# Ledger of designs, part 66: designed miniproteins, single chains, continued (2)

Each design is a single chain, and the fold is of that chain. pLDDT is the mean over its residues in the fold that is shown.

## One batch from the design tools (miniprotein)

Design m6282
Fold by ESMFold2-Fast:
Structure m6282 (fold): chain A 55 residues (1-55)
Amino acid sequence: SMDNQWIQQELQRLIKEGRVTFGGPMDAQQLIDAIRAGVEHIEASPQAVQEVLKM
């Protein structure tokens, strides 16, 4: 979906900008919700990042 593509694009931007800390507590749903809410710094599990990028 276009929503999934936008979320993936935003996550990739945040990773490139060094705004994602790996090993954080966020699961995939929390990561999606944080991106939708416009959060500029994210503490996500590596598994959550992988799941969102594979949507």
Scores: mean pLDDT 83

Design m6283
Fold by ESMFold2-Fast:
Structure m6283 (fold): chain A 136 residues (1-136)
Amino acid sequence: VEELVEELLKAARNGDVDRVAEIARQIVSLGEEGIDALYKYLEDLLDKGDFVTIYQVVQTLVAAYLRTGDEAVLEVLINLMKKADKENRKTLLTAIAQAIKDFERSSPEPEKVQELRDKIIEELKDYPNAVEALKA
């Protein structure tokens, strides 16, 4: 599991969107264990204040979903948000909001970016602070 998380981070740092989607499917197939291992790694990065790496990981997951439409990538993003505590969830949602905003400016299909935002808002509707972060 730790090797799979490390490969995801390498793929994200390299902008290898197709590889990120492939690894996201493998993480989802491991269920709670896969999400727990990935979140623990992100939590360590958050504790160290490595926001550049956090943003790179989040941005590449968003890019992977926009490119592939692979629901496993969305499932990883949503389950990370649901697992995070209030403070870490706020930081991760801020990174997601920034990635969505960046892709809205650069994408030839801004409607697909808006659909992703709407899906995340719907999945996190029981988390009021999450909805506010994504709409800002």
Scores: mean pLDDT 79

Design m6284
Fold by ESMFold2-Fast:
Structure m6284 (fold): chain A 104 residues (1-104)
Amino acid sequence: SNNDITIKDLYSKFKNKQVSTSDSTGTLLGLTALILTYNPNLTNEKIKSLVDELKLTESEKIDLVSLLKFFFGNTEKIDIVRNAKTVSTPASKVTKVKILKSFL
């Protein structure tokens, strides 16, 4: 999606628990990657549940894995993302924002 949000802005959103339906798909995936990397309350079971509930397409999974690997240096959670349920139609932004707010 559009690369107009900086990584610093993304960290600021994560720290301030700011997510909305106006955020791009790329921003929502970036916030997901930060949650998977830095939320200390997430067990592997909760991570699997979160990723399954987000109803990621194959393209969104590839983007999320890329963010985890190359931007956040997180290889531990990649297999959980890859093995999550794949959908043909992405979840609505309203649903994604509601889910992400629960983990911020």
Scores: mean pLDDT 80

Design m6285
Fold by ESMFold2-Fast:
Structure m6285 (fold): chain A 70 residues (1-70)
Amino acid sequence: SEIEELIEKILNAKTKEEFIKLAQELSEKAGQQPEYIILGAGAGVLVMALSMGMPLEEAKERFKKFYEKF
């Protein structure tokens, strides 16, 4: 699944810029599928948080915990 591949890439991102790019792509693709709207919204919130100074490691941990609820 393209969504599953994006999730794996996000969890393995090495820079904030890579995380942001992948999370934006996930948000756009997931937002087009009703079952993934909440996952897409969560990714978008993390993009904002990273832009506001959240560390990459914290963003990865929050995304992992969020994804595990699905």
Scores: mean pLDDT 79

Design m6286
Fold by ESMFold2-Fast:
Structure m6286 (fold): chain A 84 residues (1-84)
Amino acid sequence: SEKEELLKKLEESVELQIAGIKALDAGLHKEYAELVGQYLKGETEEIKKKIEELKKKAESLASEETKKEVEKIKKLYEEELQKM
């Protein structure tokens, strides 16, 4: 349904924002923003792979403090979605 498509887009947006916070902490935010901008203009498998590779790099470089804070935000968001 249209509502299910919108929920999927919202979940994808939240995942992109979470990865963006980690990329900012890792000093990769400019490269990440450019790839996300390309993805939003035209989704391709090549761009998806580049985003996933950058997400993995950001995850390895991000501080433990940032990872913990992001995990808290994700849990709070998932709890609110369960109430809908």
Scores: mean pLDDT 77

Design m6287
Fold by ESMFold2-Fast:
Parts: C-alpha cells; sequence; structure tokens
Structure m6287 (fold): chain A 84 residues (1-84)
C-alpha cells in the first residue's frame, strides 16, 4: 500500500489529502473536485481507488507527511518510529 504513494507527485499527494479531508467531512463532490483541481473523471476515479487502499491511519499519516514536507516513504516512517 505504501508503494502506491511513493511515485505520486507533490501535487497529486496534496489532491489526495484534499479529497480525503472532504470525504471525512461529508462534503465530497466529484463534480466540484474535478472542476477545482482541473482533473478528469478517470484521474479522480484512480485517486479514489488509491484512498480506498489506504485504509490504515498509519498509511494516511505517512501520505500527509510526504505531501506536506516532500519526504520519501522511508523518511516519513523514520519520523513516525521516533515519535513512539
Amino acid sequence: PLELIENLSQEQLLNLIAIMAAMEAGKFSEEAFMKSLGISRATLSRLLRLIEQLNDERHRLILRLKALNNLSIEEALEILEKMK
């Protein structure tokens, strides 16, 4: 599951976080997100499938750390281990 986010660009990672936040708030709209992010329905469907595969809170934290700080998966994991 972590390998799925390793090859995503910073922009794609930020888009994933925005979609997850909207879904958690119950305010997600496919049409609004496609328009605001400038992405196709096919791209949105791929991102939604990726979010579904990130069922673990630890994986979601790694995604957020990678997106916000442009960290590698290994660097994000090291930070999480040091926070124990």
Scores: mean pLDDT 67

Design m6288
Fold by ESMFold2-Fast:
Structure m6288 (fold): chain A 90 residues (1-90)
Amino acid sequence: MDDGLQAYGKGDYEKAKDIFSKVLKKDPDNKTAQSGYAGALYNLGNYDDAIKVADKFPDNPSSQYVKSKAYKKMGQYDKAKQLEKKSQKL
């Protein structure tokens, strides 16, 4: 896990994606890996994949925040604003 967070912090999003995806395969309830994997995909410009990953984890506020950011990058501002309103209540 620490290796995934370190890779993410250094901007090595490909390495972070690979580490977090392996963590999620073994422990799908790991909230840090859930948001880290979605965030790595977002930072790589894979907005559709970031949204798909975040959709699997609706109760993770950090994953929903990544989904909101991905919608903004795709020009879907109304969807992003709806998610921000919902995430503030979690």
Scores: mean pLDDT 79

Design m6289
Fold by ESMFold2-Fast:
Structure m6289 (fold): chain A 95 residues (1-95)
Amino acid sequence: GSLFRPEDGSVLTYFTAVNEAATPDSPREVAEALLAEAKKKILEVPGVKEVHLGLLDSGLLTGTILAESVEAAEKAIEVLNETPGIEVSSYAIHV
């Protein structure tokens, strides 16, 4: 059985994205600033409850978005992909 189903019926989305503004050799601060901007924009999407973003050692971005609906989750991914310096490579919406 699935171990991670939100109790309130919220939709959980996992994603991986390429950071085009920072390379593995770039200062950590550049990647962290980009994550902060992405998080801010995602949280502006109506129906998004929570977002968690992280960096992999490879310099790839990974994250989780908690939203009230599939539509809100899809809009959050669109906003992330429209953020300068970020390109979403894959995502999965868990219903």
Scores: mean pLDDT 73

Design m6290
Fold by ESMFold2-Fast:
Structure m6290 (fold): chain A 65 residues (1-65)
Amino acid sequence: PEVTVKVTGDRPILRSDGSAIPPGSTVSGELESLKINEEEKTALLTLKDGTQYLFDLDDVEITIS
């Protein structure tokens, strides 16, 4: 399935290549896995191309379609 992550917080999210994705940006790709840490309210998103994103759940809006 396709996943879309919109950065809605005032902080950037971290990409696996070390780059930061700024607030107001949207990233999309084919979903491989989404690992949610409910206690910390964080998630690690992995796309099928191997790209990963690490973020706080409060800083993003996630859509899976």
Scores: mean pLDDT 85

Design m6291
Fold by ESMFold2-Fast:
Structure m6291 (fold): chain A 94 residues (1-94)
Amino acid sequence: MSKAEELLEELERLTRELLEGKVSPLEAADRVKELAEEAIKLDLSKEELERIGDKAQEVLLLSYLRAVEAGDEEAKARIVEVGREVSKRLKEKL
């Protein structure tokens, strides 16, 4: 399995764990940030980095929606901050 495929599989697993309530919205957002930083550290193609970025944003959106459902204003604010940071870092690498 390629390193890009491994990161995408981890993001997909994180989506499942978030839907199953095995991870909190904040834990999911923190993990997305870690996976995005790992992707930036790897010498990935633009296409691979864009796929990882797209999936990362999907997980962050789901995390945000879960925080909204829970009424967790602190989690909502933190997830928005993570999303902004991840988007900026990936754009700088592209």
Scores: mean pLDDT 84

Design m6292
Fold by ESMFold2-Fast:
Structure m6292 (fold): chain A 116 residues (1-116)
Amino acid sequence: NLSKDEKISRLALFFQTELGLPAELSNQIAEFIVNNLDLDNKTLVRKVADIAKKFSEEYHGTLLTSGVQALVVAARLLLQGYTPEEAAKQVKKEFPRIPDKDIITAVEAIYKTLHR
């Protein structure tokens, strides 16, 4: 089991590396997700996009894309203790237009980040 701080640190590094977000924004998003696991998907992605909006219009736009929103939802489900298979199923249900292979790849990458 990872500590809360370690989960935040690893997830922040994932967003910084995979999405090219600045460290401060990546840390704020990761901290928000880890501290708000009880939010519904729609509220979660909206509030994460609102955090990005405070940094720039470009980052706000990035966090409004379906692909990035799917990563945010996947991270939250895995942090809640869902298996990669269950997380992928729920992400596909919320984002039916994203290809299955892309969802599976993203979920596995986040899972490895949290369980390496």
Scores: mean pLDDT 89

Design m6293
Fold by ESMFold2-Fast:
Structure m6293 (fold): chain A 103 residues (1-103)
Amino acid sequence: SEAERVGKLTEERLKERGLSEAQAKYAGYIAEQLAKVFGPELVEKAIEEMLSEKRPNDGSKENLEIDIMAGMIRMAVGVVKAMERNGLSEEEILKIIEEIRKK
């Protein structure tokens, strides 16, 4: 699906930026879920905001939604970083992500 494509794109771009496998996979999962709700184009804009310099806030609804989605994806990375700091291995975190995907 298009949402799965956006999730995979997010994972690959974050790995290129030096994020861990687990950080990239969970952020990609959250991006996929956001794309199912908000559509793939807005999520792709949110990913570009995360990876580039701060965008001007023009007060538009679209920019607000992009900022919120970028924040949610950053929070997903932060959650995995917290797991890593608490001594969970990459394998353990990847298993947790897989269980979340299964519901």
Scores: mean pLDDT 82

Design m6294
Fold by ESMFold2-Fast:
Structure m6294 (fold): chain A 56 residues (1-56)
Amino acid sequence: DVAKLQAVAKKYYGEEIPEEYHAAIIEAIQKRYGKSVSELKDGFIVWELLTAELKF
């Protein structure tokens, strides 16, 4: 869920994720955890953003 991904990014990084990265991050989470972004705790989403080497 894009809404949860953006909420986590704003909360922990103070910035929104650019739209071009949304699909790639959601797909990576699905492949790694077998769950949607909405089903993950914030810590897992933060770790995935860090591991994807995203900079804001």
Scores: mean pLDDT 72

Design m6295
Fold by ESMFold2-Fast:
Structure m6295 (fold): chain A 98 residues (1-98)
Amino acid sequence: SMLKEKIEKLIEEARKEFETYTLSPRMREAVEEWLEWMKTLTDLEAVKLGIAALFAIINYYLATGDEERALELLEQARALLEAGDLDGVEALIQEIFL
């Protein structure tokens, strides 16, 4: 499927970008689990927002050192994506940097 190939390429590109990041082992595992889970998604827009949320949350973690809050934000973003609440994901991303 061309759509599946496009999704997999976007996820691979994000994964390669995160390889340049210095993360704790726990946060590295969370990123890898998130990227692998996103391969199960069939909505390209949900995948794009999922990648955007992941980058926003990891940048929050790098800026603050708040690993527990970053992991909570990942869980919240995943729940919104699984519910198809893309507006909720966009709102969560906005709130991280307010």
Scores: mean pLDDT 89

Design m6296
Fold by ESMFold2-Fast:
Order: structure tokens, then C-alpha cells, then sequence
Structure m6296 (fold): chain A 91 residues (1-91)
């Protein structure tokens, strides 16, 4: 089913350490979720473009959870104050 494919892509995103792979897997997971909801392909492609910033932030959050700070910053640039706060939380 489309829901099973969405879950598979979400699991692949969580297992990857590559920022571009995580972003691609998150995007595909959302694509299959929208298909499961019965959205037409034209609307799915439009929504994926609209959600691009949110998808990049989601991928960056996965990398932050894994401690891959440089990889996360390749998707979403962080300010020095945010980086310092995250480093304190890891100590």
C-alpha cells in the first residue's frame, strides 16, 4: 500500500546519515502519504515544492538527533547562538 511505502521511506530517512538522502527519503515518504490521501499527482508536486523548507528542517532535525551537525547545517544554516545552545545540551 502507499502507507507501507511511506513508512519504508521514513525508516530509510531515519537510518541514513547523508543529508541529501534523508531529504529525498522524507520527500518520498510525504509523496506516498499524499497519494494515500487520494491527492492528484499535480497537487502532490505543488505541495512538495511548498513544503520544501519544512522538509529540509525535518531532515536537519534527524541529523541533529544523530549528532551530525555539519551535515544538518548543509540543509538548514544555523546561527552561532543556536549551535552554542545545542552544544550545551549535549554536554
Amino acid sequence: SYLEKAKEYAEKALASDDPEEILEYIREALRYLLRAEGKPEEEIERLLKEYEEGLRKAAAAILFQKGQLEAAQSLVPLSPSVLASWERAQA
Scores: mean pLDDT 80

Design m6297
Fold by ESMFold2-Fast:
Structure m6297 (fold): chain A 89 residues (1-89)
Amino acid sequence: SSDEELAKKLTEAKSTEDPAVVEFIKEFQGRFGMKEDGKVDENFREAVKLFQATHGLPVTGKADAEVVKLLLPFLSDEEAARLAEILNS
């Protein structure tokens, strides 16, 4: 599926400049009505805060491993943790 393909591309990402990470950020920003610029900026952090609030998580504005795993359930725990490190650098 397209979601599984995106998950695989995200596991190979090395930075927030990776096209797969940029696309993921844009889709996530758009999902919460934020500007879709594909950057880890205020628009991304506000989208993360909305996601955290709706899922009963601490509202930090940072995409930790638990947030990533809930957004991309096809990732392993290790893959989710790695992507979280990239998104919070």
Scores: mean pLDDT 80

Design m6298
Fold by ESMFold2-Fast:
Structure m6298 (fold): chain A 83 residues (1-83)
Amino acid sequence: MKLEEVIPELSPESAFVVSSTYSRLETLISSIKDPEAQEKAREVVEKKEPEIIEAAKKGDIEKARKLGEETIKEVEKIKEEAE
């Protein structure tokens, strides 16, 4: 399940965290100029999505936020190493 697909099933607080994470990741990934690095970033997100969704569904807002920030940092590192 994709991050954007789960949002309607979440509490308002969890939905906000997930939607914010999704928007930041999409913006960041689209800013990566190297096609191979962009693909690697997409793969990192797909691997992390189940954990973020699980935390959000449980109402563990802090864990969902932490996992989201960790995913964003991994994507930022991919961008930095490719550019």
Scores: mean pLDDT 80

Design m6299
Fold by ESMFold2-Fast:
Structure m6299 (fold): chain A 61 residues (1-61)
Amino acid sequence: MKEVKAVSLETASNINAVGADVNRLLAERVPENRDKYLAGSENDRKASEENLEKAKKLREE
């Protein structure tokens, strides 16, 4: 069902947003791995935005 899929994508978006924040915090606390954590944060941010857009499109259909 489109509604269930939209809610699932919105939930995934929220989880990815939290992941982005955690990776940013780790970049500050573990500077030797900073670039790796910043890359993870950027990836999670993009995934969050993508999932939110997919959810909105499903609700419009």
Scores: mean pLDDT 81

Design m6300
Fold by ESMFold2-Fast:
Structure m6300 (fold): chain A 75 residues (1-75)
Amino acid sequence: SPIEEEIERIKEEIKELADKHPSLRGTERTVGLLAEAGKQLLKEGDEESAREILEYMKKVLENMKKYGDYIDKLK
């Protein structure tokens, strides 16, 4: 499923950011739970709710990128 592939991609990008910035590990764990919920919704045929979870995960990723940029500016 294209939505499932996108969920896994966002999850992996968030993991990579948490690998670089360990303070983000709590957010990585929360996003992991959201990814599992989104995939479960897809299995149940609830594509609309799965899309809402994906959009929320994308917003989290963008906020994590901004946080990483902020930390890099503290050098």
Scores: mean pLDDT 84

Design m6301
Fold by ESMFold2-Fast:
Structure m6301 (fold): chain A 61 residues (1-61)
Amino acid sequence: SDLEKFRKALDGLLEVARKATRAAQERLLADLRGALSRETDPGKREEMERAIAELEALLAA
């Protein structure tokens, strides 16, 4: 499904982010927050909110 492909794409971005610099992680967080504000699909919004929460937790560590 489109939602399954979208989730896998977000998980791939998070995996790259875990190995990236803090500055790159902060830019990705800003980009994801911006994308979430423009997203109207509820399933995609839920997956983006999950990814944002994981990235925020990474930055808090």
Scores: mean pLDDT 86

Design m6302
Fold by ESMFold2-Fast:
Structure m6302 (fold): chain A 65 residues (1-65)
Amino acid sequence: SYSKYSALNLFLAEAEIEGVKASLEMKDGKMVVRLEAETQEQLEKAKKIGEGMRETTGVEVELYL
């Protein structure tokens, strides 16, 4: 088992490996993960990673190309 924080760190590491820029933002007191892709292939990877983040940790995820 792992904490939500540890799970989030694993997803952030996965994004970095896939070439997706990941950053954390605060919006209206909520933590939001921003995933930035430079290509359509990276965007598809970012979508899958972001879905895993939402399902595992409940954070909000925003995708950008």
Scores: mean pLDDT 80

Design m6303
Fold by ESMFold2-Fast:
Structure m6303 (fold): chain A 71 residues (1-71)
Amino acid sequence: SAEEWLRDQAARLGKTLEPEAARYAVEQLGDDRLALSTLLLVMVELAPGDVITLEHAREAVRLLEEARARA
């Protein structure tokens, strides 16, 4: 699934992506692997520890949507 793929990508970057954060990301962006990869990099920048939470995912989606709206 896109959620499992995103969690695996996070693990490759040394992060644990919470299941609810992965679900939220896929609900917002769909199965767009390029968009999900971009979102993951933003979530990594927002998460100071090893865990990416739903709060990090919400903020990352907000930032990505604002960037797209200005383009």
Scores: mean pLDDT 85

Design m6304
Fold by ESMFold2-Fast:
Structure m6304 (fold): chain A 68 residues (1-68)
Amino acid sequence: MLEEAKKAAEEAAKKAVKQGKSYEEVLKAALDAAKSVYPPKNSEENSLVHKIAVESADKAVKEAEKQK
């Protein structure tokens, strides 16, 4: 489940970066995707989903900046 949320967040973040969205918009897209796969039921799960979204957004932005 967390792995699926991570993949969804990474795909959403990469799509947002390709569309030229800001970091905040990329982060929101990743967070929305992660929540759709793994809806948080408590504060701990919400923190985990947010962490996944931040890591996915950071990864997508860095990968786009390294495009040859």
Scores: mean pLDDT 79

Design m6305
Fold by ESMFold2-Fast:
Structure m6305 (fold): chain A 74 residues (1-74)
Amino acid sequence: MDARRQALLQGIAQARQQLQQASPEARLKVFGGASIGLGLMSRAVGKIDPDSREKMLKLGEEMEKKGKELLEKV
């Protein structure tokens, strides 16, 4: 329980510290790529089974759009 939470929080803290030291362009690329990946997964979930609510498809479209916009700012 606690040990896994501490490991996760430590990983998040390290990633945050690395992102703070990264250039603004590098941060935009990381967030853009992650957003596109999450958008693709959300759309895939929306297509597969009865959890394909309008929210899952819309979320996927919004995440992909935001990711592309972030990458365009580089």
Scores: mean pLDDT 69

Design m6306
Fold by ESMFold2-Fast:
Structure m6306 (fold): chain A 68 residues (1-68)
Amino acid sequence: MDFAMPDAPVIDTRGLSDEEQAVVAEGMLDLQRRVQQAQADGASDDQIRDLAIDGIQGILDRLDQLRS
């Protein structure tokens, strides 16, 4: 199973707090589940790429909210 895509935004978990790491882990698990469902539904590579980018951006936005 592969949710990692070339040039997609990447979250570096090094230097994150335990709380921030938990947010990333939960978000990545949810994103992986969504990607797997999209693949099962016959989504295109473009659709999966966009889903991964949007999902990672959502996790980053959540991390920014924790830091605010």
Scores: mean pLDDT 74

Design m6307
Fold by ESMFold2-Fast:
Order: sequence, then structure tokens, then C-alpha cells
Structure m6307 (fold): chain A 67 residues (1-67)
Amino acid sequence: SPYRRELERLLAQLTPEERAFVKEALKSDEQFDKAIAELEKSTSPEAKIRRAILGYVRTLLELEKEE
């Protein structure tokens, strides 16, 4: 899938910490929602970037389901 390939390319460009965070968030919808809620507690640039990454990842996963 081109969306899966894009996701893998995105993950390869992240730091090890960001990559681990995204992989953990993707384990379940509950874990994903918890990750978003935790990031909402912070105004740091790092937290804003992680929220943007999770949003993009969610979009890629939805597009992959549509094939």
C-alpha cells in the first residue's frame, strides 16, 4: 500500500523516541486516544509536533483501510 509505505518513510525520519511513541500509540484506539490526551497537557513544540505526527498517521491508516 502506498499509504503504508508513506507511514514507514515518516517513521524512518523520526527520532528513536518519537518512533517509539508513535508505535506505542498505534497499539489500540484506546492507547491512541490516551496519547493525544497526554499531549494536550503540554504546550511545548515537541508535544505540538507529536500531535501533528499522530494526526497524519491516523489519516494514513484510514486511507489504507479504503485501499
Scores: mean pLDDT 80

Design m6308
Fold by ESMFold2-Fast:
Structure m6308 (fold): chain A 84 residues (1-84)
Amino acid sequence: NAARREELLQRIDEVLQQIEELKQLALERGDQELVAELDALKQEVEKLKEYIKAHPDMSQEELDALSALLDQVEAHLEKLREEL
């Protein structure tokens, strides 16, 4: 499903932008632990982006699982933003 893959890639790009913004705030606050956590999350999200790009034939089950994973990541980032 090309439309769902495009949607997931767009969501990933938005997540990556949010990670960069939160990382900048964490750096300004001197929160080295949060900076390291956000760097690790960025690397994992970049791996997901490359995986989706490399697999145009993804199953509906895989797309559903990735959507659910992104929902969890987005919720985590929203909570972090509220705490900063």
Scores: mean pLDDT 85

Design m6309
Fold by ESMFold2-Fast:
Structure m6309 (fold): chain A 80 residues (1-80)
Amino acid sequence: KLSPEEMLERLREALEKLKAGELSEDEVSELLSEVAKIAPEFSPEQFEEAKKIIREILRELGYSEEEIELAIKILEEYHE
């Protein structure tokens, strides 16, 4: 299991790779699954940072704001 700090670094790296055209949707899906698995381990501040980065990743992929907020709401359910 990745720590919350390691996951935040991985999310930042994923955003950079996505902007460079080097990240697939499958890799994003796997990353979001890993975030969901460790969601309860994030502090409230770390979780807000993770949500911010995830919103940027999903926008870069061309998802609508409605789709982005639905994904964030699902992640929030895992965080409790």
Scores: mean pLDDT 81

Design m6310
Fold by ESMFold2-Fast:
Structure m6310 (fold): chain A 91 residues (1-91)
Amino acid sequence: MLSDEEILEKIAEGFGVSVETVRRILDGDEAARERVLEIIREELEKAKVSPEEIEEILARVREILDEGARTKSPHELAEKLLELQGEFYAK
């Protein structure tokens, strides 16, 4: 299994942010969470995803990040993000 540090690095790479930003999200830092959500919104808008689909994806990501802040678990955060990625990107 990957260590917590390796999981944090993979999440950070996936979002295009620093590992410190991911740690801040797990600590419940609202500004770090909103930064990641804005990055995702910008990328989805550039990819010309519909406004309805963007709002659905962002709502799901926000819920996952909020749950990560409650559990403080990089493994649980990564598992839920991978599930969401499979739903929207692997199909």
Scores: mean pLDDT 78

Design m6311
Fold by ESMFold2-Fast:
Structure m6311 (fold): chain A 95 residues (1-95)
Amino acid sequence: DEGVKAGQQFEDHVNQAVSALLDGDEEGAREHLLKAMRVIGREEGLSDEQSERAAEIAFEKLLEQLKNLTSPPSLGELRLLVWSSVSYGLREALE
């Protein structure tokens, strides 16, 4: 039950991060990515400090991938990049 609610909150923050990226608002994207990471990190048993580290890793990975794009990403591709970056950050923080 808590996992379902966390999933909904996580998706909302991911969508807000995607919206911020589309508007060129990197700081807004970073803030929403951090909020998404805090939600999912709490469910995975991470401390707030570990979730913040995971978010920093995720955001750095996201920016790296965006820099390597030669054309504007589709909305679906951008969402996938955000999701992949979150998964990467969580994995690095847990290991």
Scores: mean pLDDT 80

Design m6312
Fold by ESMFold2-Fast:
Structure m6312 (fold): chain A 85 residues (1-85)
Amino acid sequence: MSLLEKAEEKYQKAIQLFLNGGDLKEAADLLEEAAKLYDEIGDTDTALRLYLAAKRMYEELAKKGDKEAAKKAQEIEAKIEELKS
């Protein structure tokens, strides 16, 4: 399986979880993993969009008291700023 196929599979699974009202943390984790794979492929624009989506989901979880999600949101913010520079 190519990196692109792995990224697309993770993205599709994340979107299905989100649309079906599934586990938001699992959806955010899958978007982060997909973003990392798109970055490795060199599709920085797609990686940035998916990192931003994952960050927003982690921020919602953090607002509800998820300390791990708060940490992941901060890590993704740093990654977004790195990719923009």
Scores: mean pLDDT 86

Design m6313
Fold by ESMFold2-Fast:
Structure m6313 (fold): chain A 75 residues (1-75)
Amino acid sequence: ENEKKAKELLEELKTPQEAANRHTAHSILATSHDLEGKEGLAEAHRLFARGAKKKIDGDEDGALEDFIKAIKLLN
């Protein structure tokens, strides 16, 4: 279930540094895929990046929602 996968990803981001690294990595991937015309992949990585930033900001529910949306786009 996508919710279970998203919760597992949130628990993996235990430190602010790990969440920041995940935000940066997905932001770069989103830009790269967007430039290549891969809009679905770009949008998924934008959602992962936004979710990671929400976790840094203390919005864990918002982060979970974005991760669920990203996982749906990749599958």
Scores: mean pLDDT 77

Design m6314
Fold by ESMFold2-Fast:
Structure m6314 (fold): chain A 87 residues (1-87)
Amino acid sequence: RPPSEEEKKLYEEAKEKAKKLTELIKNKEEPKPEEVEEMIKWLKEIAKLLGQELLADPSTFPAKEQTLLTLQALNAWITRYEQRLKE
């Protein structure tokens, strides 16, 4: 089963957010703590949804691979920013 239009849209949004966070870190630009908290909350919700979809349909291997990459990026950034916020 191919992902639904809603799932694809959420995936693309999560991917764009992950890319922007990655670019900010590469450029050593630091987002404001308030923005980081909001992004972390949003990214956690999207990551949870994408994780559920990965388990629901084993037949979507190409979408599953891209979704896994997005989830890995999101989880890495969430962990990094959570550690930073504890300081």
Scores: mean pLDDT 59

Design m6315
Fold by ESMFold2-Fast:
Structure m6315 (fold): chain A 91 residues (1-91)
Amino acid sequence: MTYKVTAELEVVGGEGVEPGSRITIEGYAIKGHFVGRVTSVEGGAREALRPGDIVSGPLAKVGEEVDLIVTTPDGRPLRVRARVVSLKIEK
């Protein structure tokens, strides 16, 4: 079953991504795995990430930390560790 997911994340760490930055993502969860796009970026993460960047990783609960792979327009994967601040799941 595929669910539409919107999540607000706080960056904990990553390759060139400032901790404390806030990222919003939107996409779909399939069998516990999320695939979607960055919809907003606030803070120092704006140096590395842009709205439209592709995001994938395991689906996590509010308060959990998750390792995400973000693919930028140049096609290079960037690893980001983030904490789930809010999560909305729709049918």
Scores: mean pLDDT 81

